# Designs tried in a protein design run: designed miniproteins, single chains, continued (5). Part 84

Each design is a single chain, and the fold is of that chain. pLDDT is the mean over its residues in the fold that is shown.

## One batch from the design tools (miniprotein)

Design m18906
Fold by ESMFold2-Fast:
Structure m18906 (fold): chain A 97 residues (1-97)
Amino acid sequence: GLKEEAIKLLEEAIEVLLEILKIEEDKELILELIGRILRLIGMRFDLEISDDPELLKKILEEAIEILEEVLEKVEDPELKERLKKLIEEAKELIKKI
């Protein structure tokens, strides 16, 4: 269902941000990425315990904002493509709510 697809999307988003974190050398960007990863983890847990479609939509909208902010700072073309794909998938999930 939509909830399970959203949880999987958040898991994939966390994985991409962790890969970005492994190659990042700027301390300020590292701290920002850690904060974004922790937020995505919290949002994933919120989805597991809730069946509220309004919460699902808000979580997907916030995930899009996080991924778009990270996309602006990432130079690696493979990681950029993965971020763009996740943003598109999140937007498509919102349309189904």
Scores: mean pLDDT 88

Design m18907
Fold by ESMFold2-Fast:
Structure m18907 (fold): chain A 94 residues (1-94)
Amino acid sequence: MPSLEELLAELERLLAEALALLPPDVRQRVTGAWQAFRAAVAARAPVEEIDALADEVLRLLRTGAVWQRNERLLALTEEIGRVLRQLLARLRAE
């Protein structure tokens, strides 16, 4: 499996692409949720807290994707969800 740092780097790349497709207000909310997620991961917060923050990032992205009806944004949201699940599995496995 890729390292935690590699998964975070992939997430940042995918998120940057997704953010470019979102309107400014949604982009700001997603950025805030992502910063909270990154801070929790860096602080070694409980996995349940990190999982809840990951769910919030995905919720905001899905809401934006549905509103925009953007197929690329939907595909990016699904890929971000896949990588987030890998990262959470890695954290649970230590």
Scores: mean pLDDT 83

Design m18908
Fold by ESMFold2-Fast:
Structure m18908 (fold): chain A 84 residues (1-84)
Amino acid sequence: SELLEETLERLRELGLEDAVKRLERLRAAGASDSQVVLYGAVELANEGHFEEAIELLERLLEKSEGEEKKILELIIESLRLAQE
């Protein structure tokens, strides 16, 4: 998906090559595009790029429903709190 390719490009631009490698392995193993984007946001947050992580998760949220949407909302809130 476009969001997945943007996620990988964002990680590359920030020099997170090991994170990109991990996400490409997840893709090869059959992870969904939404799962790879979610893990990409986690990798960004782990490196302190909270604003970029939140932006990706909000874009993922726009295409989500049900339980997945609820989980994403909780993750976004947790990241917002971590920025303080």
Scores: mean pLDDT 85

Design m18909
Fold by ESMFold2-Fast:
Structure m18909 (fold): chain A 113 residues (1-113)
Amino acid sequence: DQEEALRQATTLLMQAHQAFQQGKYDEAIDYANQAKKLTDKYNLPSQLSDDATGLLAKVYEKQGDYEKAISLYESYISTGKGDSNVYRRLAEIYRKLGDDEKAQKYQDKADEL
């Protein structure tokens, strides 16, 4: 039932966001991954999967898992949903990793938006 799946995915995404705001990062990851799984299985609106991906990127960044955060942020911008904030976050992470060339590339992209 696509309507039931949409309701469940929306609820899971809200719970993921709430867990993130409360610093409950493992719960936020679990809820967001469940929401993504439902969006893929039932061909739900891509916005739900995109929002979950953006939230997961922020969670991994907060945990210091920069490799996962980069992968998810780059996936998010590939959907056309990347704004100046996402590009600034990528620039900051690459700077922390010592990749000044990629940091500058993403900073320039953020400044263009």
Scores: mean pLDDT 87

Design m18910
Fold by ESMFold2-Fast:
Structure m18910 (fold): chain A 94 residues (1-94)
Amino acid sequence: MLGLALEKIYEKIREENPEWSDEEINKKVMEIAAKAEAIAKAQGIDYETEEGALEVARIALELAGFSEEEIKEFLEELRKEIKKAKEEEEKLKA
């Protein structure tokens, strides 16, 4: 969950800052991740739950400067990816 949001944040930073090194972009991504987790912990969000993990992802995207609409669209795609991953896991076990 958070990992997919961090990948989206990495892509945004790289697109907006093509002159930045991979190291500089990764440092910024990790800073956003740490801040999102700290905020979630302070708010008592259980990130081990699906909804808690989505809320941490939302906080990270907001910290990265995504609009409310972009965040909503991305979170809906994350929900679809979770469902698809569960369906594929069941398919592989059959």
Scores: mean pLDDT 78

Design m18911
Fold by ESMFold2-Fast:
Structure m18911 (fold): chain A 57 residues (1-57)
Amino acid sequence: GELERLKNELAALQHLKQDVQELQKQGKLSDEKAAQVLAQLNAQIAALEAEIAKLEA
């Protein structure tokens, strides 16, 4: 269903966020680039969390 799809997308974005943080920690991604990508991912995560919350209300 829609809720399951959104939760799967949220999990995928959370995993990607962890990967970006790990690359930053390893010095494989610059702090500037990591901050930019993390800001975009955090915005997408917040949007999905808001959508999930509306469906669960």
Scores: mean pLDDT 86

Design m18912
Fold by ESMFold2-Fast:
Structure m18912 (fold): chain A 69 residues (1-69)
Amino acid sequence: SLIDELIKAAKEKNSSLFIDLVKQAIPDAEFSWDGKTLTITADTVPQELVDAAPELSKLLGLNIQFVQK
């Protein structure tokens, strides 16, 4: 599943693969970094990604926030 692949990428600290997987699932995803938080903005964000954000943040060592525009 997408969540399993994202968790694997996060455990491996592979931020590039993590971003690529998110882009594949959400093609309109826009990424922004403010030095502490990676904000992912899209027209529709799957609730499963919102629910997984705290665990993904912990695994990657950075804050992840999903925003629906």
Scores: mean pLDDT 82

Design m18913
Fold by ESMFold2-Fast:
Structure m18913 (fold): chain A 73 residues (1-73)
Amino acid sequence: SEKEVLEEINKRFLEILEKYQKGEITFDEAVKELDEIVRKAEEAGLSPETLENIRAQAERFKEALKKDEEKKK
């Protein structure tokens, strides 16, 4: 179901954020991984509602990453 797809993608986004916070990946690598998940979801032909939810989640995670990165500068 689309709910299961959203739950799986949210789990992947959380894993990316956790890896970044642990210093396992760089900011650029984290953003690239988020963008790749969004790109693949868009190419998969998911419903507009599901795609908007995925994009909204990705943008929230990018803002969290950017805010943490800006504090380090």
Scores: mean pLDDT 81

Design m18914
Fold by ESMFold2-Fast:
Structure m18914 (fold): chain A 82 residues (1-82)
Amino acid sequence: MSPEALERRLAAGRTALQLLAESPEGKLPEAELIERVTAATGASRAEVSEALDDLIASGALEREGETLRITPEALQALLEAQ
């Protein structure tokens, strides 16, 4: 992977967590989250989807139908890092 692609993927993951933390109930429709992260980071929709899959695999995000939610554990970790 190129350094630039890796940086975009990492930025996409951080941006997704921040947007969800700032969202009502800590959740957004997956399609809306992908659009907002793509606009904010310049990452492709595919790179954003891969970053979201990584966050789900790590337990930072959960899928609820067509909606993604930040887990309480990930939200607490994000708040403690600020």
Scores: mean pLDDT 81

Design m18915
Fold by ESMFold2-Fast:
Formats: C-alpha cells, sequence, structure tokens
Structure m18915 (fold): chain A 75 residues (1-75)
C-alpha cells in the first residue's frame, strides 16, 4: 500500500540519520531535534497529500540540510 511505502521511506531516512549520528558523533539532543523536525515535515507532507516521490525527495533533502547545519555548527 501507499502507507507501507511511506513507512519504508521514513525507516530508510531514520536509518540514514542513525548512521550519520554514529559517524559524526551527534549528541542525543541533536538526533532528537532532527527527528522532531523530520516528524513535523512528515505531518506537513501527509496534510498536503504529497506523492511518494515528493515525500521521499522532501525527507531526503531535509535530512541532508539538517545534517549539514549540524556539521557547520560543530566546525
Amino acid sequence: SLDDQKEKIELEVVNKLMEAAHKNKLSSEEVSEVLRRLGELVKELEAQNASLDEFKKRLEEALEELLEEIKRKGE
């Protein structure tokens, strides 16, 4: 189903975050903030009836932007 595919995308994005957190030694607070912001985006995309392609693209882009923001603050 569409919901199963969305859940798979969310899991892939979370796994990507956890790998980045391990590699970059992100704090629990930083990980929690990224998850909170991604969760808000998920709610927004669901309210907009976003397509699977848009859902995946927006979550992947948001994760990359948030991780880059953390890296810039840590340097």
Scores: mean pLDDT 83

Design m18916
Fold by ESMFold2-Fast:
Structure m18916 (fold): chain A 68 residues (1-68)
Amino acid sequence: MAKLIAHSDGTAEVIADQPGTIILPDGTKIKLDGSVTLPIEDALLSTIELPDGTKIELQTAEKISLVK
C-alpha cells in the first residue's frame, strides 16, 4: 500500500511497500524506490502504478500526516 506524508515546506513524501512508478498529472513518470519527495500539489494529483498492475490515487491515500 502507499502512504502520503505532507510536510510544512509544501512538499509531500510518497512511500510504497514495493517498488513502483509515480505518474504525475502532466504524464511524467518517476521511479518509486521506497520513497519520493514531490511538491504537495503534484503529489495529490498523481497516481502510483505498482508492478502487479495496481493503481493508487494519492489523493485517496489511507493516511496523510501534516506537520505544521
Scores: mean pLDDT 70

Design m18917
Fold by ESMFold2-Fast:
Structure m18917 (fold): chain A 91 residues (1-91)
Amino acid sequence: NELLSKISEAIQLAVEMAEAARAGDLAKARALLDEMAQKYSLSPATVAELRALLDELAAAAQANDVERVRSLSERLVDLVADAVRAQLAKA
């Protein structure tokens, strides 16, 4: 299923973005977000929300806030999956 394959690819990018942000590599995280936004035609509002989540995730990782890192990582992946699914369903 092409739809499921595209969602799977987007989730993989979201996981890479979360890993980069947790490592403090916000430049890489933001570059991956820009790639995703272009590839899936994400709205500016969704991109802004994802950027805010990446910044919060990096700050939580630096503070060693394990619960917040987990919550933000899950939210980032869920937001990407939902946004990409919505965009692919758009007719």
Scores: mean pLDDT 84

Design m18918
Fold by ESMFold2-Fast:
Structure m18918 (fold): chain A 78 residues (1-78)
Amino acid sequence: SKKVELELGVAEGMADIWLWVARLELQSGVPVEEVEAQGQKQLEILRKSLKEAGVPEEEIERFEEAFRSRLQAVIAAQ
């Protein structure tokens, strides 16, 4: 639905900002394990927000998979 698309779009925007910061942290020498731990915490915050907004569980799970894939791509690029 359009409402689900909007809520997911907002979450994707927040994820984009966090992943940009993660790239800078990795470039600055922050250990991969610390960035992965921070990413998991950020994902839990975004998941809770999407669930409270009424986004279906299937869409939240797809968002989580996409976020994890993007984080691994950022890590692999270093």
Scores: mean pLDDT 86

Design m18919
Fold by ESMFold2-Fast:
Structure m18919 (fold): chain A 115 residues (1-115)
Amino acid sequence: MRNQLEAEMLLGVAMLALAVAKSILQREIDRGVSADQLQRVAGDVARFLSRVFASLGLDAVAAEFARAVGSSPEAVLALIDRIQAILDQVLARVRADPSMTVADARAEIAALLAA
């Protein structure tokens, strides 16, 4: 019970961070801001997510966002969507398997990211 709740809470926080970051970047795209400003926002979003995922012990995800700093806004959005899909898949498994620990969830995220 406790392990499943901790894993669900970890995934929930990670998913919320992605949703907020995507909302901010999409809002700037929709505003039609300059390409230079949009590139800076994309870099700030990628750097922020790298720090958040590192703080959650999701170092493989943090490294992907660190590599995305300087990528196009579209590439950063595509990475957010890819990580969101991985987190959704792991959350479904955590919900199906009450024995899954936070360590198991982190390991599965890293494995799916490497595939």
Scores: mean pLDDT 88

Design m18920
Fold by ESMFold2-Fast:
Structure m18920 (fold): chain A 65 residues (1-65)
Amino acid sequence: MELPTAEKTKFMKDQTGLSPGKASGLLLRNDILEEQPKLPSDQETLKKVKDAFKALKAKQAAAKA
């Protein structure tokens, strides 16, 4: 079961400060292109994005009660 788009957007924004589209783009680049962020701040942002997606997936699983 999929969470509403508005709820996903709010969750990602609250956790990372990024829209879901931007967060997905960062993950896709890191996973497919092995593109490492050059700046430590960008590396921290990528880590937050990964953690937020993992948490969102767990939240979706919990919603499937």
Scores: mean pLDDT 64

Design m18921
Fold by ESMFold2-Fast:
Structure m18921 (fold): chain A 69 residues (1-69)
Amino acid sequence: RIQELQAELAALIAELRALAAQLTGDEKARVERVIANAERARQSDDETVLLAALREARELLAEVKGRLA
């Protein structure tokens, strides 16, 4: 479970990094901050921390993709 959550978070971080490369200004800075927070959370074995980071990353990814579409 913990390893699965860490792997899922790593995949979301990779998607956010790809999106950040397409962004500029405040939106890019926001995505980069979420990536940094997610990288820290991924080093944790606390399920609550991992689930919170996964939720934040998924919400941001959906929001940014929705704006780019």
Scores: mean pLDDT 79

Design m18922
Fold by ESMFold2-Fast:
Structure m18922 (fold): chain A 87 residues (1-87)
Amino acid sequence: SFKVSLLSSKLNQGELTEEETAELIELLKEALELDPNDVLAHLTLMKAYVKQGREDEAQKVLEELKAKFPQHADAAEKLFELAKSEA
């Protein structure tokens, strides 16, 4: 979705409003219901939860990602730490 791509870009730039962050989370949850193997959607959802201060939810997404995609575990952990440093 163009809107998911746009909001994800704004998230990475620290430009997301609280309303846009909530919208991004709902769109990503819907995307993961349609494609539960979307690695980028898991990573973006994790970052969006960190942006909201919902670290417990972000941690759950990280653990699910590491379990489903162990080849991406190290990269996901680094992105999680980076997102927390920018929150």
Scores: mean pLDDT 84

Design m18923
Fold by ESMFold2-Fast:
Structure m18923 (fold): chain A 93 residues (1-93)
Amino acid sequence: MISTVRVTARVEEGSEEVIKALEEALKKVPGVVSARAVQSKEDPKTILAGVAMDMSGDDAVETLRKEAEKIKKEVEERTGVKVYSIEVSIAGS
């Protein structure tokens, strides 16, 4: 079963490097099939990612929330840009 989860990252500076680092960090999470990140149209310091995972929506959200601190650290280490928060929610009502 494929579930789609939304990840919202708030960063000190939005850039192509940060977007790419977030996508690559998300793709390392077990069960991730695909991840795509884009800069928010409303806030240049907010990065939005859609993540497809081969598990239920509830399991996908729990897995990404568990990995959120590790994802944050990997993005910060790779880019030198501070990540203030990573929020995970189910995509689509």
Scores: mean pLDDT 83

Design m18924
Fold by ESMFold2-Fast:
Structure m18924 (fold): chain A 92 residues (1-92)
Amino acid sequence: MSYAFILGPEVAREIAAFRAGIAAGKDPKQLALDSLKRLKEFLERFVKDYNNHPEVKKAAEEVYNYALNRLIKLLKEAGASDEDIEEVKKEG
């Protein structure tokens, strides 16, 4: 089965949380950093639950990178500064 089926909903929740936060007038950089932190903690637990299996580790890295790139695009659309975008990239 595709790991995208299991991990995709978590990315979707974080994107929805980011969009809701922007609509509520919250800081885009902080929203992105908080989303990436939650996703990273979730993925680290997921990898551990599957006994650090190499394929699971690779899937988690691919999902995190997808989410990071998606959030960077949303930050640019929200008018975040180049400095804020580079700070978010450093978390990846």
Scores: mean pLDDT 81

Design m18925
Fold by ESMFold2-Fast:
Structure m18925 (fold): chain A 82 residues (1-82)
Amino acid sequence: SEIEELLEEARRRIDEVIARGRAEGLSLEELLERVSEVVRELLRKLKELYKEQGREPTLEEMLALFLVVADGLGRALDLHLA
């Protein structure tokens, strides 16, 4: 689905941010800003897609979104603390 494709794109972009963060020695602030940019763009696109489809998010879709955000934040913190 288009929603699953957007979630997968966001996961890939977060993976890239984390990899660059380690390689370039980004600060926690810079790392969190980049992750936040990915999340904000994902939320914008998801809102547009739900409006276009004329429906509300399912519980499964909301949980998948929550996990993408939680994982990204956790990995950013782990990278900085490691």
Scores: mean pLDDT 84

Design m18926
Fold by ESMFold2-Fast:
Structure m18926 (fold): chain A 85 residues (1-85)
Amino acid sequence: AAAALRAAKRVALEILDNLIEQSTDPELQEKLRELKAHVERVTSVDEMRALKAEFEKLIKESKNPLIQKGLQAAVAVLDRAIAAA
């Protein structure tokens, strides 16, 4: 369980770093950095479920299809980790 959580956090952080680098919108970059900080603080499966909801909220608020696709990839990683716990 702990190893799966650590692996999922690492992959989600890599995805967020890539999205921050690709984004040219300062407001979106700040939201992605806040989400990254939230990922770093997660220590439990319940916190990971709450984190998934934050990713899904940002997907719905975003009008950029590339950002939506990247965030959806992160959600899939979190879903697999939650299922493996």
Scores: mean pLDDT 82

Design m18927
Fold by ESMFold2-Fast:
Structure m18927 (fold): chain A 95 residues (1-95)
Amino acid sequence: SLAEQALSTYNTLKADPKRLKAETRSLTTVLNGLLTLSPQTYDALSPELKATTVALLYAVKQSGKLTDNGKRALEVTLNKVPELKEAYDELVLLV
């Protein structure tokens, strides 16, 4: 499943703390700025980038660095992209 691929990606990112910190900081800034991912942009991603997107959204949520605006942007992103939301919700149960 996409969630299992995302779990594998998340575990790989955790093994590289410098990469994890840089990637989560970048995405946190985007979400805190109220920028969201469009369905069209997500659909254009490779399977590896889709899994990475799920893993990074989870990592950003776990970082505790999202503002109220960032939490809203995350929720809007998940609600706009059903496949992403399904994989994210499944990943939360697997971790």
Scores: mean pLDDT 83

Design m18928
Fold by ESMFold2-Fast:
Structure m18928 (fold): chain A 54 residues (1-54)
Amino acid sequence: SDKDIILLEVQKDLADVGLETEAMLTGDIEKAKQERSKLDQYFADKLAQIKAQS
């Protein structure tokens, strides 16, 4: 539903802020890249699942 898509977008934005904060604190650029890629895939999969349920 549209509500689920909006919620997913909010969750992604919060996760992006978390990753940026962790990267700033740790300085581990390679870990940050890996976590970003995994997160992007996770949200892409969730979005596809929500759309399939519509």
Scores: mean pLDDT 80

Design m18929
Fold by ESMFold2-Fast:
Structure m18929 (fold): chain A 80 residues (1-80)
Amino acid sequence: GAEEGARLGREAALAAAKAGDTAGAGAALAGAGANYLAEKYGLPSSEAATANRGAAEAAEAGGAEEGARLAREAAEAAEK
């Protein structure tokens, strides 16, 4: 669900930031925010999932493998 996606998205942002990947961290935070807003305002979880998939791609491009993994898990959780 969106709550689990938001939690995992925040963890992905922290992992990317620790790896020095500021772009991946920003994308992961955007995904976490989308999940939070989906849960709070009843927005479609598919939008939150799309944002977290984008975060995973950004983290992977920046070399933050752990951040990319967590962002993919957040996207999958958001779709449930």
Scores: mean pLDDT 68

Design m18930
Fold by ESMFold2-Fast:
Structure m18930 (fold): chain A 68 residues (1-68)
Amino acid sequence: MIERVEAEERPLTEEELGDLYGKAFENLGKIVDEHPEVEKELGELAARAQRDPRAILEAYKTAEKMLK
């Protein structure tokens, strides 16, 4: 679903948004637990994501990049 949301800037359905937030916050929680030093940066991204659904993609990508 990430690729589709990046390809088009349409409004997400409530189900899509809920699923995306759930997965992103789960990933962010794991990253913060493993890398406490990035907690501040990820916390700022998460705060932005609550106001802008598209910002959740940035938070998700950041978490995935840190897992590599």
Scores: mean pLDDT 63

Design m18931
Fold by ESMFold2-Fast:
Structure m18931 (fold): chain A 73 residues (1-73)
Amino acid sequence: DNKKKIEEMKKEHEKEKERLKKEAKKNGVELPDEVIDALAGARVLAKYHDNPEELAEYERLRPEALKALLEEA
C-alpha cells in the first residue's frame, strides 16, 4: 500500500528530474543535480502532499532562482 505510493512518487520524481535537465540544457542553463532534485521534489510533493505549509517552504527556497533562470533564458 504505502510502498506502491512511494514507488510512484519516486518514479514521478525521476521523470521530473529528466524533464528539468532537458529544459535547462535547452535554455543554455546548467543546473546542479541538487537544484534539479529539489525542484523535482517540490513538484512531486505539490501533487501528493497538499500541505500549504510544506509547499510554502519549498516555494520560498527556490521560486526566485527558478524564475531568474527561466527569465535569463
Scores: mean pLDDT 64

Design m18932
Fold by ESMFold2-Fast:
Structure m18932 (fold): chain A 99 residues (1-99)
Amino acid sequence: SARIEELIEEIARLLKELYGEDEEEVKAALRREAATVPEELALAYLEATLEFLKEAKKAKSEEEKEKINEEQMEKLKEKIEELAKTDPELAARIEKAKA
């Protein structure tokens, strides 16, 4: 899809500007991931990712960027907790790490 390639290019460019990520490595990773899911789902998450990064780019101060990063970290913590609930092996590893 031409739209998927456009989204991947914009996302890779923004990640390079904001976080110093390698543009070609990001493009390769996003193309690989997009190929593993239905096109509709790939479009939805890529467009959501692009909107998030555009908001991060509009942040004019380090404090604003930190707030955006904190929100992303909270979402990652929630995903880890959800995975622990659905994956008994992962839950067991987390328990061992806490002990």
Scores: mean pLDDT 67

Design m18933
Fold by ESMFold2-Fast:
Structure m18933 (fold): chain A 56 residues (1-56)
Amino acid sequence: MAEEARLRKEIDALYKQGLISPKSREEILKMIKEGRLDIARGVIEIVKAVASTISK
């Protein structure tokens, strides 16, 4: 429950920063709704890692 809220906030932050597409955001939100929190978390971590390299 707390993890779901946290993941939703991280996805919204990444989307607002333009780091993920609307389609990707929908897919990750679907994973959260289906209880696949581990998969959703993994995807968010990969996006954040890629974003940190792109910003340099």
Scores: mean pLDDT 77

Design m18934
Fold by ESMFold2-Fast:
Structure m18934 (fold): chain A 95 residues (1-95)
Amino acid sequence: SLEELRKEFEELKTQAYSLRDELVNLIKEAKEKGILTDSEVLKAQELIGRIDTTIRLAEEAIERGDVELAKQYIEDLKRLISEMKEFINKIKEKL
């Protein structure tokens, strides 16, 4: 149902923004220490942009009542959350 999708989305959105904030702060620290590769900087920018875009697209799909599209973006958001966790852990290992 749209109600269940909205609930799942709000939980994922909260988690995604928390991880996004953690990544932003972590990248600032890692840049100060001079330990980031160009590839890692680009990956951080990509992940942050994809989180922002996917959250917006999921919200729009839910508001329009497009259940199939909402499910697709929610699954994309889950994958992005997993990618962000993995990337955050990778950068933390270098600190």
Scores: mean pLDDT 89

Design m18935
Fold by ESMFold2-Fast:
Structure m18935 (fold): chain A 95 residues (1-95)
Amino acid sequence: SSKDKKIEQLKNEILSTAKQIQDAIKNGDIEKLKSLLVQLRDKLVELYLLQNNYGGAGMVSLMVDGILTILDQDPEKGMELSLLFIDDVLDLINR
């Protein structure tokens, strides 16, 4: 269906963004990581809303905003939390 195609497209975009985040973490590129986390948040929110998962949309927004705050205060801890978050996102999308 049209909805299923949109979901598949969003999942592919989320997967691509998550891989870019992994590369930004490996390179220690904090500013690129922040930008990519915002993009990932927006795509995950769109996916969850399309699936009528309003709770998931709200939760992912709060989680990413929290990670962004930690990246500003403690970049090493923020990168560790980003990596854990991305591992969970990749597991969820690849199901």
Scores: mean pLDDT 89

Design m18936
Fold by ESMFold2-Fast:
Structure m18936 (fold): chain A 83 residues (1-83)
Amino acid sequence: SEEIEEALELAERAKELREGYDFEKNEVNEEVQKLIDEIIELGEKKGLINPSASEEEKFTLGLATFAGLAELHDAFEEEKKKL
């Protein structure tokens, strides 16, 4: 479905970009920040993120989702091989 294709594309981008995030310094590069912003926007549109939440709360949720998507990318590829 279109939703699965969108999720897989986000997971692939997250996997590729996670190497640009410095977890020890709490810093992100511009491309990682753009993906986090896209994740937040999508979450708001789907009612999963409160639009009136603080910027810090939204960033925390977006960053956690980015990390989770990167981790799940390999699982999505394994499922795809079975189809």
Scores: mean pLDDT 70

Design m18937
Fold by ESMFold2-Fast:
Formats: structure tokens, C-alpha cells, sequence
Structure m18937 (fold): chain A 86 residues (1-86)
């Protein structure tokens, strides 16, 4: 199973949103992940596993991915993380 080591997540205004993959997942209803090599994936749900699954489908293991999320109140979260094997 993959997991994400979260690097940074902010709101669009630059305000820090989350310090962990679990907290990021709990703040979001929809998660998107993208790889610098062109892979992308979307997941729905407010779980750390849904974040990890989207990130793994986008970049695979040992890859840095861009991460986006949408909160229930419509705010956008942006960040990055590294996909690692768990």
C-alpha cells in the first residue's frame, strides 16, 4: 500500500492548511494528484487512503506529486508530497 509524505499544503492565498496527509484528507471532499511526468488521478472521500491511492495512480512509488483538494465549503487547497511504499 502506498502512503504520502506531505511536504506543504496551503490555501490559494498562501495560508498553511495542513501539516499531515491525514489532516489534508479530513479537510477535503475531492482530491487530485498529478505527476511531473504527466500522470494524473482523482479520488473522492475524506480519508488518508483516498489521498494515497490518487497520488499512487498519478506518479507511482518514489515520485513527487502535486496535490490539490477541495473543501466542503468550496475552498481550494494546493500542495505537494512524495509517494512512498507503506
Amino acid sequence: MAKVELKAVTYEDGTKAADSAEEFARLTTRIAASSPKGGSAVSTGATEQSLADAAYRAGGVNEDVGIGGVTPDGKTLIGSGRVVEA
Scores: mean pLDDT 76

Design m18938
Fold by ESMFold2-Fast:
Structure m18938 (fold): chain A 85 residues (1-85)
Amino acid sequence: SALTEEAIARLEQSKEILAKSDSPEARMETLKRLVEMIKRALAAGDNELGSILLNTSARVQQAKTSEEAVAVLEDGIAELKERLA
């Protein structure tokens, strides 16, 4: 799915940003991007993609450290990549 591939690319970009410079602004931008992709997935009828992104968003919000936030994004990326295989 083109949406799944785009979601992977966006999550990988957010992971790179948070790994280099974790800030409230960087976390809010990551969450905003996740919400945008969730809306697009659900509008396309891709409930599985939407669920993966919703779970990833919730876990990022609960992450206390940059390392935890990065690990959450890595888990989401891995789950999306497995979906493409």
Scores: mean pLDDT 85

Design m18939
Fold by ESMFold2-Fast:
Structure m18939 (fold): chain A 61 residues (1-61)
Amino acid sequence: SLIDEAVELAKEAERALLAGDLARANELMRQFMLLSEQLSDEEQKELAERIREIARERKAA
């Protein structure tokens, strides 16, 4: 689904940022933004919740 693709792009972008690969992180975030613009308001809300959950899991690790 588009939401799953957006979540994977966000995860890859974070991984690139942690590795110091700013060029890759910027490209992945650009793709994330373009994909998120295609989502409905409801799908954007679901995406935001999934990203918040990933952030919480990272803090717990």
Scores: mean pLDDT 80

Design m18940
Fold by ESMFold2-Fast:
Structure m18940 (fold): chain A 100 residues (1-100)
Amino acid sequence: SDQQALELIKQADYYISKADNSTDPEEIERYLQLALEYYEQFLSLIYTPEEAKRLAEEIRGAIEKMLQRIISGKRQELTPGERRALGRILFEKSLLESKS
């Protein structure tokens, strides 16, 4: 349902925000993992298995680069696809809110 999908995408967005506002590497890793889990559940409700897998892989890549930047201090640049994947969480939330 659109309401269940909206709740899942809101949780993903919430944990991305929590990770962005944290300075503790363990806390950031936990929040990003939770965000990924909620986003994958959202994708399974909305998209075909093939498209859900592709979108999940893009967000996993973005999260991995964010974690490497925090852990190693090395700046890992997100690909255009990975940046789009992060922005897509906000976009999908906005689409579902417009239906509500």
Scores: mean pLDDT 72

